# Designed miniproteins, single chains: the designs that were tried, part 21

Each design is a single chain, and the fold is of that chain. pLDDT is the mean over its residues in the fold that is shown.

## One batch from the design tools (miniprotein)

Design m701
Fold by ESMFold2-Fast:
Structure m701 (fold): chain A 72 residues (1-72)
Amino acid sequence: GIKYKIFVTSDKDINEAQISNVVSKNQGKLLGIEQKQDEYVITVELPDPKNLLSLIKDLQKLGYVVHGYSAA
């Protein structure tokens, strides 16, 4: 698979179980969540870039603000 880092902010504490569920829904593997000073970095492995776009939309529906992503 392809590894990505997704950069998000949230007005509430991050819910790892909720994020793990939407990653699995998009055929991915959650590798980790890191809290940085002003953001969270979600590291995932996905089978295809189309799954990344779908995952970003699902994260936005959960109320997370997605600032960007990079290949990991």
Scores: mean pLDDT 85

Design m702
Fold by ESMFold2-Fast:
Structure m702 (fold): chain A 92 residues (1-92)
Amino acid sequence: SLAERLRRLGERYAPLLRTVERLRAQGLLSEEEAAELDRLIEEVHRHLRLALEALAAGDEAAAEAHLARAEEAVERLRELLLRLHPDAVLVE
């Protein structure tokens, strides 16, 4: 179900977001790294918002499409974090 996919997305995304904010607070992100991570976080939030708007409008197909793009953005965020700071992602 879409509700189950949303729950699983939140479960995968929340730890990654916490990792980004921890690295930022500790001054471990360069300006370029922070900008790239922020772009991916923005993409997750944009597609999640569009998915929720589509659900409210009764457009299930549009909601599924935007949810899939949000899921892809979360995976790109995870891959970027693993490349830049593998210890921060794997030790959680």
Scores: mean pLDDT 86

Design m703
Fold by ESMFold2-Fast:
Structure m703 (fold): chain A 81 residues (1-81)
Amino acid sequence: MIPFELRFYLVLAKNYPGDPELAKLLEQVFEAIIKNDPSLLSPEAKKFLLDNKEVLKRSAFEGYQEEFKKAVDELVKKIEA
C-alpha cells in the first residue's frame, strides 16, 4: 500500500491555490493514483494526468518520490492498455 504521506496529496489537492477546477482535477488524479484505479478519472482528469505525468511524479514528498513515481507509472500503463 502507498505510504500515509502520499495520501495527504488528496487533502493538498483540495487546498491548491488557483483554479477550483484545477483543484478538482488534482483531487481526482491523486485519488486514482493512490487507489491505482483509472475508472476514477473523468476524460478531463485522464488527459490532465497524461499531459502532466512528469510534473505529478515530481510532486511526491521527499523520501517517497520513487514509490509515488511507480504509482503514477502503473496508473498510466492501465490507461494506455
Scores: mean pLDDT 66

Design m704
Fold by ESMFold2-Fast:
Structure m704 (fold): chain A 74 residues (1-74)
Amino acid sequence: MGGLFKNLGGSLLSHARGGAVSDPAKAPQLADDAYQTNRHLAELAEKAGDKEAAEYLRHYAEENQRLRDELLAK
């Protein structure tokens, strides 16, 4: 369980960052979508009792939120 959630969180951040390079206009939306997805997955991980996975997913959510805010500031 934990490994899958950790890999998914990192993959979503990488996808958002890739979007920023290939289509800057859609990059903030991709980052926000990744933020929302990771936040929701963190909630599911907490309900499943996987506190470690929940912490990793929150970290990736915060990274995607930061990326979104940075892209919108340009």
Scores: mean pLDDT 70

Design m705
Fold by ESMFold2-Fast:
Structure m705 (fold): chain A 102 residues (1-102)
Amino acid sequence: AEEVLKHLEQAIEHVKQAKQAVQQGDTQQAQQHMLQMGQSIGKAVQAAKEAGLEEALKHIEKAAEYGDKAIDALKQGDYQKAVAYLDKMIEELKKAKEAAKK
């Protein structure tokens, strides 16, 4: 649980940084934070699978789907959609943290 929580907290921070960069029009910084976000999500998935945290894993997987949609929106220049998907990603990662504490 502690390892999953650590990786989820890191992922949430990178998502927040990506969102801020998108809002500031800093596409290069947004892409860099999205890369770090993806790495933290991957570690959270591995830790959740190892710990058997099925509820947390479902929320992490939903967060990853929103992350993919955010990246796609950014590539299309749709910054409003990118921010909206990053917000949904933060919501799902927070739900994953709460599930991992149970």
Scores: mean pLDDT 86

Design m706
Fold by ESMFold2-Fast:
Structure m706 (fold): chain A 102 residues (1-102)
Amino acid sequence: GEEARKRALEAGERGYRGGKKGAEAGKKKDAEGAYEGGKEANEGGKRGLEAAKEGAEQKDSLATSVGVGAAILGIGSGINAALTAKQAGDEEAAKKAFEASG
């Protein structure tokens, strides 16, 4: 119910913040910062998926939908951070970010 909805929203916020940090690091050509941002975004996405599973168990369609959205947002932001790290010229950081996204 309510706790699952709250966790889904928090997961979405974490995914967004991670992606933003990764993009900002890329502008500074900070490949390691881009990788860390991508990792945080993917952790947010995974927490969103967990909140969606809890919502489904509780038959809370709102918690389930928000959790799925958070998972999609977090994983997508992580991929964008990995691409930014690659553009910054750090292939290893980009590879690790992609592995964390899978």
Scores: mean pLDDT 68

Design m707
Fold by ESMFold2-Fast:
Structure m707 (fold): chain A 83 residues (1-83)
Amino acid sequence: MEAERILEAGRAGARTAEAAGEPELARATLEAAERAARLVEEGKMSFGAATAGVALRILALGLERGVEEVASAAALAFLRTAE
């Protein structure tokens, strides 16, 4: 059920971004989580590498957009839910 955990975690991160007024970051979080979940389901990536990759992508987008605090909160919500 690792792919399902990544998708649930992606939704938690996206909700955090949307609540902070960052719908584009929320969408990107969901897209990253969906891609990561597929790679884990296909056996192409470990759960640990996939979750780390999603968190790093959220943080990178936050830096690019100047919304690092929102991205940090979204990444933290994602990682806590993925546990």
Scores: mean pLDDT 86

Design m708
Fold by ESMFold2-Fast:
Structure m708 (fold): chain A 92 residues (1-92)
Amino acid sequence: MKKEEAEKLLEEAKELEEEAKKLEEEAERKFEEALELTRKLIEEGVDPTVASGEGLRLVGEGVDLLIKARQLKKKAEELKKKGEELLKEYEE
């Protein structure tokens, strides 16, 4: 039945949105860790350019997580639209 198929698509979309949110939160933690690491290295007398390079590595990890989150949000939006369209057809 179209209604059951639509409900499964909406549930899958919700799961992908929740996973994307977790990845965004992990990315925020990576950015905070990058800033803290850079600060600590400079405080310990490491050259600012070298310290910034180490911090940039963590920033790169955070950016990768944001890219994955964006991809999951796009998939969730597509599934949500398809699910809503199937529900609309079933309401008639």
Scores: mean pLDDT 82

Design m709
Fold by ESMFold2-Fast:
Structure m709 (fold): chain A 73 residues (1-73)
Amino acid sequence: SIQDLINLQVLILTAESTVYLAKKLKKKNADPSLIEEEIKVAQELVETAKELAEKHNAPESLVQRIEEIEKEI
């Protein structure tokens, strides 16, 4: 449904934001353990997004966004 696709998009956006924060922490020379924790959160979000995308037969554009996040991790 449209609602399921919106929920998936929110999850993808959250994962993208988490990766962005990890990159910002790296630029600020933050503790490596904090960066690793953010990356692990992003990995968990990506896994959930992949399951939801498959379950709801998501458009290729959303699947590609998930793959782009996974490559960045």
Scores: mean pLDDT 86

Design m710
Fold by ESMFold2-Fast:
Structure m710 (fold): chain A 81 residues (1-81)
Amino acid sequence: SREELLAEVEAIIAELEARRAAETDPEIQASLDSLIAWLRGQLAEMRDPSASDEEVRRIASSARALAAHHLREVDAARAAR
């Protein structure tokens, strides 16, 4: 449902914000800040009553993929140290 997809994206944002709060590397902080800002904008679009169910599903899918990609890159960068 739309409510479940909204909750999923909100949970992704909360996880990224928690990772951002624990991060001390300025480059990783900037990357996370950019992703969080973009996702918050997409979440606002999902909440718009004119948004189609297809658009809401597309945004949720993109949010999941991008968050997973960024977290893998952050983890890989830290593992290289």
Scores: mean pLDDT 83

Design m711
Fold by ESMFold2-Fast:
Structure m711 (fold): chain A 80 residues (1-80)
Amino acid sequence: SFADFLRTLLKRRGIHLSDEEIEQLSEKILSSPLVATYFWQVLLTKPREVVREAVEWLLNNLDASDIKLAAYFAELVAEE
């Protein structure tokens, strides 16, 4: 499943989440192509600490608009 893929990928990066947190992340990412696009860019291009911050921020802001979530991740991607 996508949730299992995400769990495995994050564990390889040293990020350990509960099954509930993985399901919440998976649902939010799959619900918005905009959020998914920028989140994946953070995950693929940024160091572990930035990825952890992005994951924790998303889990604390699951009810935020897709534009707000995407803007946050885009800002992280733009930081060199």
Scores: mean pLDDT 81

Design m712
Fold by ESMFold2-Fast:
Structure m712 (fold): chain A 90 residues (1-90)
Amino acid sequence: MEEKIEELKKKVEELLEKLEKIAKDRSLASEEELKEIVEELVKKLQELNELTKEDEEEQKKLKELTERAQRLVAEALGISEEELEALRAA
């Protein structure tokens, strides 16, 4: 279980790094590529949430990762707070 959680965290960090680059230079990714990155990020965050539901410490770390992900997605996509709320539900 720990190994799977660490692997998912690494994947989330990789996706966040890609989003940060795209937020700084929108020409680095097409709309379709950006959508794929966001969809994969949401899936990985959902998996982390499910695996860490019983772990309060890991849940706090996940909340921080989720907030960071939401800010980067908003910056890259120029999306509204309403759209960010949909991502929080994931």
Scores: mean pLDDT 74

Design m713
Fold by ESMFold2-Fast:
Structure m713 (fold): chain A 71 residues (1-71)
Amino acid sequence: SLLDKLREIAKELGVSVEAVLFAYGLILQDPDAPEEEIADEVAKRFGISRQKALEVVRKARELVDEHLAAA
């Protein structure tokens, strides 16, 4: 399920599932938004480093792309 994939990403990166879900939601709302802008919002909200937030955004974007490819 989507939720299981979000949990796996969260475990892999050592972040909360809520951080991954938040990034995933932002990408769905604006797919053309720069990774750095989404990462800054994730970092501010969840108190994680910009580098870790970028990893979260990139994994969430891969998940969005997989969902679109499966449709």
Scores: mean pLDDT 84

Design m714
Fold by ESMFold2-Fast:
Structure m714 (fold): chain A 96 residues (1-96)
Amino acid sequence: SAELFGLKIAIDNPEARKLLEEARKYFEKSQEYLKNGDLVKYYENMAKAYELSAKAWEIAAKEAEGLDPRASETFRKNAEQAKKDAEEYKKKVEEL
């Protein structure tokens, strides 16, 4: 599938990989805050995770552009969605 080939391109880029690893840590931290009922820190850590993911997908999309156009398109969509999710979680913090 295009998704599997695209993921391989993303993980081969050191900067994109580091951003995804940092995003994963924020996701894991957010789940602990959610479990403990700390909604402010949950939303803040979710927003950070999605911001980092968006940057990683933008890097991966640019790198994949000439090698795998389908993967590049998927990565651009992932980046756009991650940016929207980050803004939604930031808004949720302000509404608490």
Scores: mean pLDDT 82

Design m715
Fold by ESMFold2-Fast:
Structure m715 (fold): chain A 98 residues (1-98)
Amino acid sequence: PSEELYQLFLKLVNPSYASKISQEQFLEIFDIVKEDLEKRGVSLSDEELVSFVAELVNTLLLLKEEGVSKERIITILQDSYNLSLENAIKIVNIVFSS
């Protein structure tokens, strides 16, 4: 299932960003997003979660390319995606470690 989810992610994410997120990084972000949403009473299908993660990664990498600070990106993830501060920090750190 993890390989199939990653292949779906690669089809949905901006092609220029596909090489910047490994399968391991994708799965870590997927698990964080899933847990964050479930804690808020939101249950999505695996396909809906992959779409959510692809949109999130597209936004994050675009902001990184534009030179937006980590601190501002964390705030945007909280405000636009309703992620907790802890989870927004984790996701930003995963993407910036590549």
Scores: mean pLDDT 87

Design m716
Fold by ESMFold2-Fast:
Structure m716 (fold): chain A 91 residues (1-91)
Amino acid sequence: SMLSKEELSELYKKRAEEMEKDLEANRDKIIQYLREEGFSDEQIEKVLEMLKEMIEALKKVGELVEVDEEKAQKIIQETQERLKKLQEELE
């Protein structure tokens, strides 16, 4: 049961909008939470930049998945690998 490319496009776009809305509404709370968890200002900056990169990647994947699936998959893989490396740096 594979999602259609159209359904997948809509899901990526919706997820990007939800993440962007959450970041805009809760940016200061996210910063406070990370600071309370012991993250440095440099680490917090890296997390915020990665969240922005994820939002932009999701938007771009949503636009590309119906017209250039190979390019969409490459963006997904590159973004996942960058997120994994950041998570390893923060532990």
Scores: mean pLDDT 85

Design m717
Fold by ESMFold2-Fast:
Structure m717 (fold): chain A 87 residues (1-87)
Amino acid sequence: SDLVERFRELREEIMKAKTFDEINEHLTEMIRLLEEHGLERAAQLVVHAWIRVQSMLAQGKPLEEIKEELEKLLEEVIREVERALRE
């Protein structure tokens, strides 16, 4: 019921994050919530986003650029959560 709203809150917290550790904590919480609800496809999208973050960090990309990419990827996650909850 409140899962979509919780994901919007977590997305906002990621956009406000000052460190990669904070981003990782919020992405981990998203995966945990999706696994608890059996939303396997949405969980796969979060894992993909996490892999993308790790790749960008390894390339020396600044936090601001990583957040821009995450914003787009997390919009896809939220849309998948909304889709799955309608079934």
Scores: mean pLDDT 85

Design m718
Fold by ESMFold2-Fast:
Structure m718 (fold): chain A 65 residues (1-65)
Amino acid sequence: MEKAREAVRQSGGDEKTVEAGARFAEAILAGDPEAAQRYVDELSTEAGGNWEQTEAAAKAAVEEL
């Protein structure tokens, strides 16, 4: 989780993007793919459609699993 948060910030994400990324990772850890999908959608919205930030957050979160 800490590395995922750092990766989001390194990609230029703000605090809200970091929190959305953490929620995504938490859903993956809980084995809840439906919740994970919803948080990815929220990440895309918070990043203003900047999918590079969304992708970085998702990859970093998965790598922390």
Scores: mean pLDDT 66

Design m719
Fold by ESMFold2-Fast:
Structure m719 (fold): chain A 100 residues (1-100)
Amino acid sequence: SVREKIEAARKALDEGKFDEARRLLSQIDPEEVKALFPELDRDGFYVALAALVLHGASDEEIRALLREKGVPEEMIDSVLKALKALLPHVADLIEAMYRV
């Protein structure tokens, strides 16, 4: 179910349906998403991170997940800062996730 919501959000992003993607991301359970991180490809991983950021995940949680996924240590704070800077603009956040 959570995997299906991540895939549906990714498809909505592919189709430029940012309001639909936001709605799908808001329905994702943050704890179920965390369990899926080792199994997600790069695009699924960033869609899942966007969901966690929208649900108010802490800076420490996001940093830990980025480290586990193998993001270089020198990039972690830059990625986190970018995610947080784009949060008030959900469409821009989702578009940026597509580009990362």
Scores: mean pLDDT 70

Design m720
Fold by ESMFold2-Fast:
Structure m720 (fold): chain A 91 residues (1-91)
Amino acid sequence: SLMDRLVRPNPALMALLREVGVQEETLTLQEVYDALILYASEQNLLDPEDPSVVNTSGTPLGELLGVDSLNLGDRESLVERLLRNSEVVLE
């Protein structure tokens, strides 16, 4: 599946992923997604009224993705934004 593809996050995305312990330069897209969710949780970016919403306004994550908020229920939109900030590793 798309989520099993190997990607190399760009330096800005990688800096956020390293905050949650990612040490690898190449990860599956699923691993990038999971690490990003962990980052949002650990940085207290989850909306207190709706935990499916990530408040990114004024944050490094918001600057990286070009958005003031993310909806975790919209996995396809989030994946597309992650791909824009990553290099796909060819098999």
Scores: mean pLDDT 81

Design m721
Fold by ESMFold2-Fast:
Structure m721 (fold): chain A 60 residues (1-60)
Amino acid sequence: SLADELRSRIAELEKEMDKLVQKINEAEKQGNLDEAFDYGVELLSKAVELHILRRELERL
C-alpha cells in the first residue's frame, strides 16, 4: 500500500540521517569543518523530506 511505502521510506530516511550524524561527528573530530557543513546541509535536506513524508502519511 502507499502507506507501507511511505513508512518504509521514512524508516530508510531515519537510518540515512543517523549515518549522516555519525559522519558529521567524525568530520568535526578531524577538524574538517567544510565536510561537516556539507553533511549538515544533506541532513537538513533529509529532515525536510522526512517532514513532508510524515505529513503525507498522516493524511492517508
Scores: mean pLDDT 90

Design m722
Fold by ESMFold2-Fast:
Structure m722 (fold): chain A 95 residues (1-95)
Amino acid sequence: GLELSEEEIEELEKKLAEADEYFKKGDYEKARELLIKFLEEEGYSVETESEDGKATVKVKGEGKEFTIEVEGPGPSEINLVRALVRALEELLKLK
């Protein structure tokens, strides 16, 4: 299973809040960059794909692999940020 300490969970929640601030400002590129960096810092590899309004985020770590898909209106960057947020929320649910 995934192991996150209480301190790592608190730090991840703070990082999610920071990424959300960039998202609210319309800085989707910075939000995306931060969210990918957070997943990689937790020891996960992140593969992203976007096509025809659909964004797919595939996360792999020791003993865990999952895929988040988001489909919706607007630029692929917006849907990709949404998929990355859901991926991080999934990690938070494991502790």
Scores: mean pLDDT 73

Design m723
Fold by ESMFold2-Fast:
Structure m723 (fold): chain A 71 residues (1-71)
Amino acid sequence: QAALNYLEAANIRKSLGDKLGAAQDYEEAAKVFAKLGNLEEAEKAAMEAAILYQEIGDEEGAKKAGENLKP
């Protein structure tokens, strides 16, 4: 449920133009999915976070989002 709550929050923030908040919520969703062993959903969430961080010019945030997929 926590991962789904982060995804819902990310979708809402993205629709409101809060790209930073959306990226952070996708990043947290990716961490929770990875911890649960749901690697497919973790990858999707981490990629969305990385894309949003890149769109706002946060290269460090984009790098960290990619690192969240490592075991």
Scores: mean pLDDT 77

Design m724
Fold by ESMFold2-Fast:
Structure m724 (fold): chain A 61 residues (1-61)
Amino acid sequence: MEKAIEAAKYAADGNSTKAAELFQELGATPEQASLGAFYATVMARAGDVEGGAKIGLEAAK
């Protein structure tokens, strides 16, 4: 959970590469991690970092 929140924070800051790396550390494939980082970015930039972490992690499955 903490790594997913960290990934969402990096995604909100525009660091999608670092966000994808953190999702891969959680067991996602590179393709799943990229999708997770995308959704985490959208939600976190809308002001919901925890929701971004949750939906990013779901998309990374």
Scores: mean pLDDT 76

Design m725
Fold by ESMFold2-Fast:
Structure m725 (fold): chain A 94 residues (1-94)
Amino acid sequence: MRKEFEEEVKEGILLISEGVGTVVGKNISKLPEEEKEKELREFVEESLKRIERLIKEGRYEDAEALAAMTLSLLREAGYDELAREFEERVKEIR
């Protein structure tokens, strides 16, 4: 079976988490509320663009993992309406 494929998918998820979710999340927690909302909206747009690209590349598992991670981050941060908007837009891409 495809151990190389499983490792590549896992590495892709880790890279996305480290490069976007984790770094952006830490930076956002230190910002004023107005800039925090702006950064979160930019993060949502970037995540949607990356999801679309991953789908075009046939990386469906990575796309779903990024979508789930982004949604979780928004909900944990208390931005429920932005999380709802993100979830609806992800459904349109699928």
Scores: mean pLDDT 64

Design m726
Fold by ESMFold2-Fast:
Structure m726 (fold): chain A 68 residues (1-68)
Amino acid sequence: SEASDYALKAVMAAGMGDPENARYWAKKAAEISGSKNVDEAVKLAEEGARRKDPGLAAYGVSKAIESS
């Protein structure tokens, strides 16, 4: 649940156009889940935030959590 809570915060930050917080929470979600795809999740969350595309951030963090 902690990883999913952080993932939700990353997605919300991306929807609000906040790349700093989207990156921060995506990294925490991926790291706590033991993911090998931390850098990918962070990049997709940051890109999602710049585009105000929460779906892109959701894809990145979900993929990272599922691959752990």
Scores: mean pLDDT 82

Design m727
Fold by ESMFold2-Fast:
Structure m727 (fold): chain A 100 residues (1-100)
Amino acid sequence: SEIEELIKKAVEYANAGDIKSAVDAINEVVKLIAEKYNLSEEEKRSLLTYFYLMLHAMVEAKSKEEAEKNLETIKKTLIEEFPHLEEIVELIYKIFVEKL
């Protein structure tokens, strides 16, 4: 999946300290999700904000346990706001946790 490969790259860039490349990869992921699920511009901005929060939760966490807890909280909020995106959000969460 193109989305899966881009998320993996975003996490790898963030772990390497290349935040600009990580953000660029997240922007492309949101664009692809928006095209696939016919999201509005407002929904795209909201989704982008949550994915930035996931990157921040991963990079700024003091431990893997803290990162996983914060990522789970963001995932639950995302699924409540966008229940039609549950499958893709669960996949993205899994990739973030696997790269911790």
Scores: mean pLDDT 85

Design m728
Fold by ESMFold2-Fast:
Structure m728 (fold): chain A 72 residues (1-72)
Amino acid sequence: KEEELKEIIENIKKARDSLEKKYQAEMDRVRKELDPETAEKKLAEIQARLDKQQKNFDSVLERIKKELEELK
């Protein structure tokens, strides 16, 4: 039902936000603690991992949103 799908969306959003927060904290540490060249390489690796995870969350959210939209 609609309420169940909304709860799932909320849980996924919270999981996504937690993941983004962890990656942002790691990137901030890299920027502050490492020299610019080393930081650039490390940040690229972290950003690639984050982007992949975000795309996975986006695909799941899109599927659930479609189910919610079809609920009349």
Scores: mean pLDDT 80

Design m729
Fold by ESMFold2-Fast:
Structure m729 (fold): chain A 66 residues (1-66)
Amino acid sequence: MKKKADEVAELLREAGKLAEEVGDTKLAESAYGIADHTLREPSPASVGMGSTITAITIGTVIAKKK
């Protein structure tokens, strides 16, 4: 019942916070920007891109933490 855009935006915001915690401000800003865009104009392309950026951001945070 929730839109996929809302789910992806929430994941992007959490991933952005994690990126800021490891000092990657550019990655955090990109995640927040894509989350904001996805909420304003949801589309299959925005949702797909948001999911991909979320996965990359989390992977990068995990790699930097170790």
Scores: mean pLDDT 74

Design m730
Fold by ESMFold2-Fast:
Structure m730 (fold): chain A 85 residues (1-85)
Amino acid sequence: SPMTYTIILARLIAASGSIYVAQRALDNGKYDTAQKLLDDAGQTIADIQQLVDQNRDSLTPDELAYIQRRIAQNQADLADLQARL
């Protein structure tokens, strides 16, 4: 449904925001802050994946494909930043 898609997108935006703040923390040498933000982002991505799996029948194929691309991008960004710790 449009509401389910909107909720998932809002959570994806929040995860991307946490990753962005973590990158800024790393760039400023705040490794403990970055570690916590990356751990929190990883948990948020896992929760999003569970939410998608529980609501697959409420998403169109195009919406699902877009969400999966955004999840994959956030996972790649998370892994790249974790490698800097």
Scores: mean pLDDT 89

Design m731
Fold by ESMFold2-Fast:
Structure m731 (fold): chain A 87 residues (1-87)
Amino acid sequence: SEKQAQLQALYAQAVAALLAHARATEGLDEEEVDARVLKELDALRPAMQAAFPDDPVAAMHAAWLEVFRRWDVEEAAAAVDKAYALI
């Protein structure tokens, strides 16, 4: 319960940081950011499933970390990395 709440809070922080960065640097709104993130996650899904065939949680964390890395949002990537360490 406590750790799950912390995980959700860290992911929320990562998403908020990414949205703030996208708005400040590219003028993107929340819907535009969501669409781009979903497209990138979909593209990463086969590679992450292949890398973590027996650990879907690890695959998910790796995909999100890669998305935040591509967006070059260090704060968001750090938050996801902390979330992964709590699992």
Scores: mean pLDDT 77

Design m732
Fold by ESMFold2-Fast:
Structure m732 (fold): chain A 78 residues (1-78)
Amino acid sequence: MEKLRKLEEAEELLRKVTLEELAKGASYKEAMEAGLKAVEERFADDEVVQLAIEAYRAFMAGDYEKAEELGKKALELI
């Protein structure tokens, strides 16, 4: 399950960067976007991780339909 392991690594990186930015006084939105950017750069070649990032950005933007569609695509590739 290499794809699942990459998602776990991506989640750990997202959480670490988000918490570090929050500790520096960033807003929740700024901290989350910094975390997502770090994951996007680290896992640029990982299709599942990239789809998960796009789904999360859509969710944060209020585009719940797009977030659901992208999340389903990522799940199908696991």
Scores: mean pLDDT 79

Design m733
Fold by ESMFold2-Fast:
Structure m733 (fold): chain A 86 residues (1-86)
Amino acid sequence: EEIERLKKLSPVEAARWLLENTPLSKEDRGAIHAALDALLGGADPREVAEIVRPFAKTEKGKRALDAIAEAPNLLEAIIRVYEALR
């Protein structure tokens, strides 16, 4: 049900909801926030994943960034990050 709700949100609203409802490890916090900010700013998802991936320290953080690179659009990228981090 949460994923179905996210699909109805704008990318900005979905990113805000993710950050409010998903606990981020201290180690991955900077990397995940930087990736979401870049994506919302119009950066290419594959380039964002490549640049930010070395700064992720946990397996969940790395999976979230890999999910960005493989997503067909911005909203789906945000949804897949949520799924990787939960």
Scores: mean pLDDT 76

Design m734
Fold by ESMFold2-Fast:
Formats: sequence, C-alpha cells, structure tokens
Structure m734 (fold): chain A 80 residues (1-80)
Amino acid sequence: MGLVLNLRLLVEGMRLHFEEYGSTYSPEQKQQFEELLKRIEELTEKAIEAAEKGDWDEFMKLKDEINKTVNQLIDIDLSS
C-alpha cells in the first residue's frame, strides 16, 4: 500500500512542478515533458494492476520502465 501511494504522490508532484515551472520550458521541452508524464501515469496504473493480480514479474518490469521514464523527465528539467 505505501509504495503505491508514494508512486501516485510522485506523479502528482511532477504534475505540480510542471504547472509551476513549465513556463520556463521551450514548446518542444513542454511537449516532451507532457508526453513522458502521461507515460509515467499509464505505467503506474499498469504496475498497480499487476501488483493486484500478484504478477510480481510484470510489476518489476513496469517499475523499471517507470524509473527510465522518470530519468528522461529529469534530463528535460535539467536542460531548462
């Protein structure tokens, strides 16, 4: 339960950061950030479903994809 809540709070925090500081991004960076954030949201929902089904192999794969996508968001933020 705590890990799922933390993932959702992380995504919400990223959305709030984008809302507050998104005006500093170029149009291209803004589009890329929105696309990556949407992907993280989709992957997070799939990871929750996998955990609820007891499919821990799928959960771990989705968690790895989330981590990779988060790193791409950080790279965009650092470039602005």
Scores: mean pLDDT 75

Design m735
Fold by ESMFold2-Fast:
Structure m735 (fold): chain A 89 residues (1-89)
Amino acid sequence: MDELVELTRRLLDLSGQYLDTVLTETDNAVKIARLQQLLSELQALIAEIQALLARETDPDRKARLQRLLQIAQDVIADIQKELERLQKS
């Protein structure tokens, strides 16, 4: 499988899990645990995107990887804000 396609699918899956968690989970303790797990998985995904970006030579693929990196960073920021909100009573 193409690595860029696989990274894109993983980002979509993690983003979907984030939305499902914040929109459907009613137990705050379960929500916090799931958001912390998603944060860890997104941080690992960012490391993989950065590694691929460092060795990518095609300019179009580089642009797509940079866009994926930005989207992943935005999702992490949203998760961190939601965790802060949930932990502030």
Scores: mean pLDDT 86

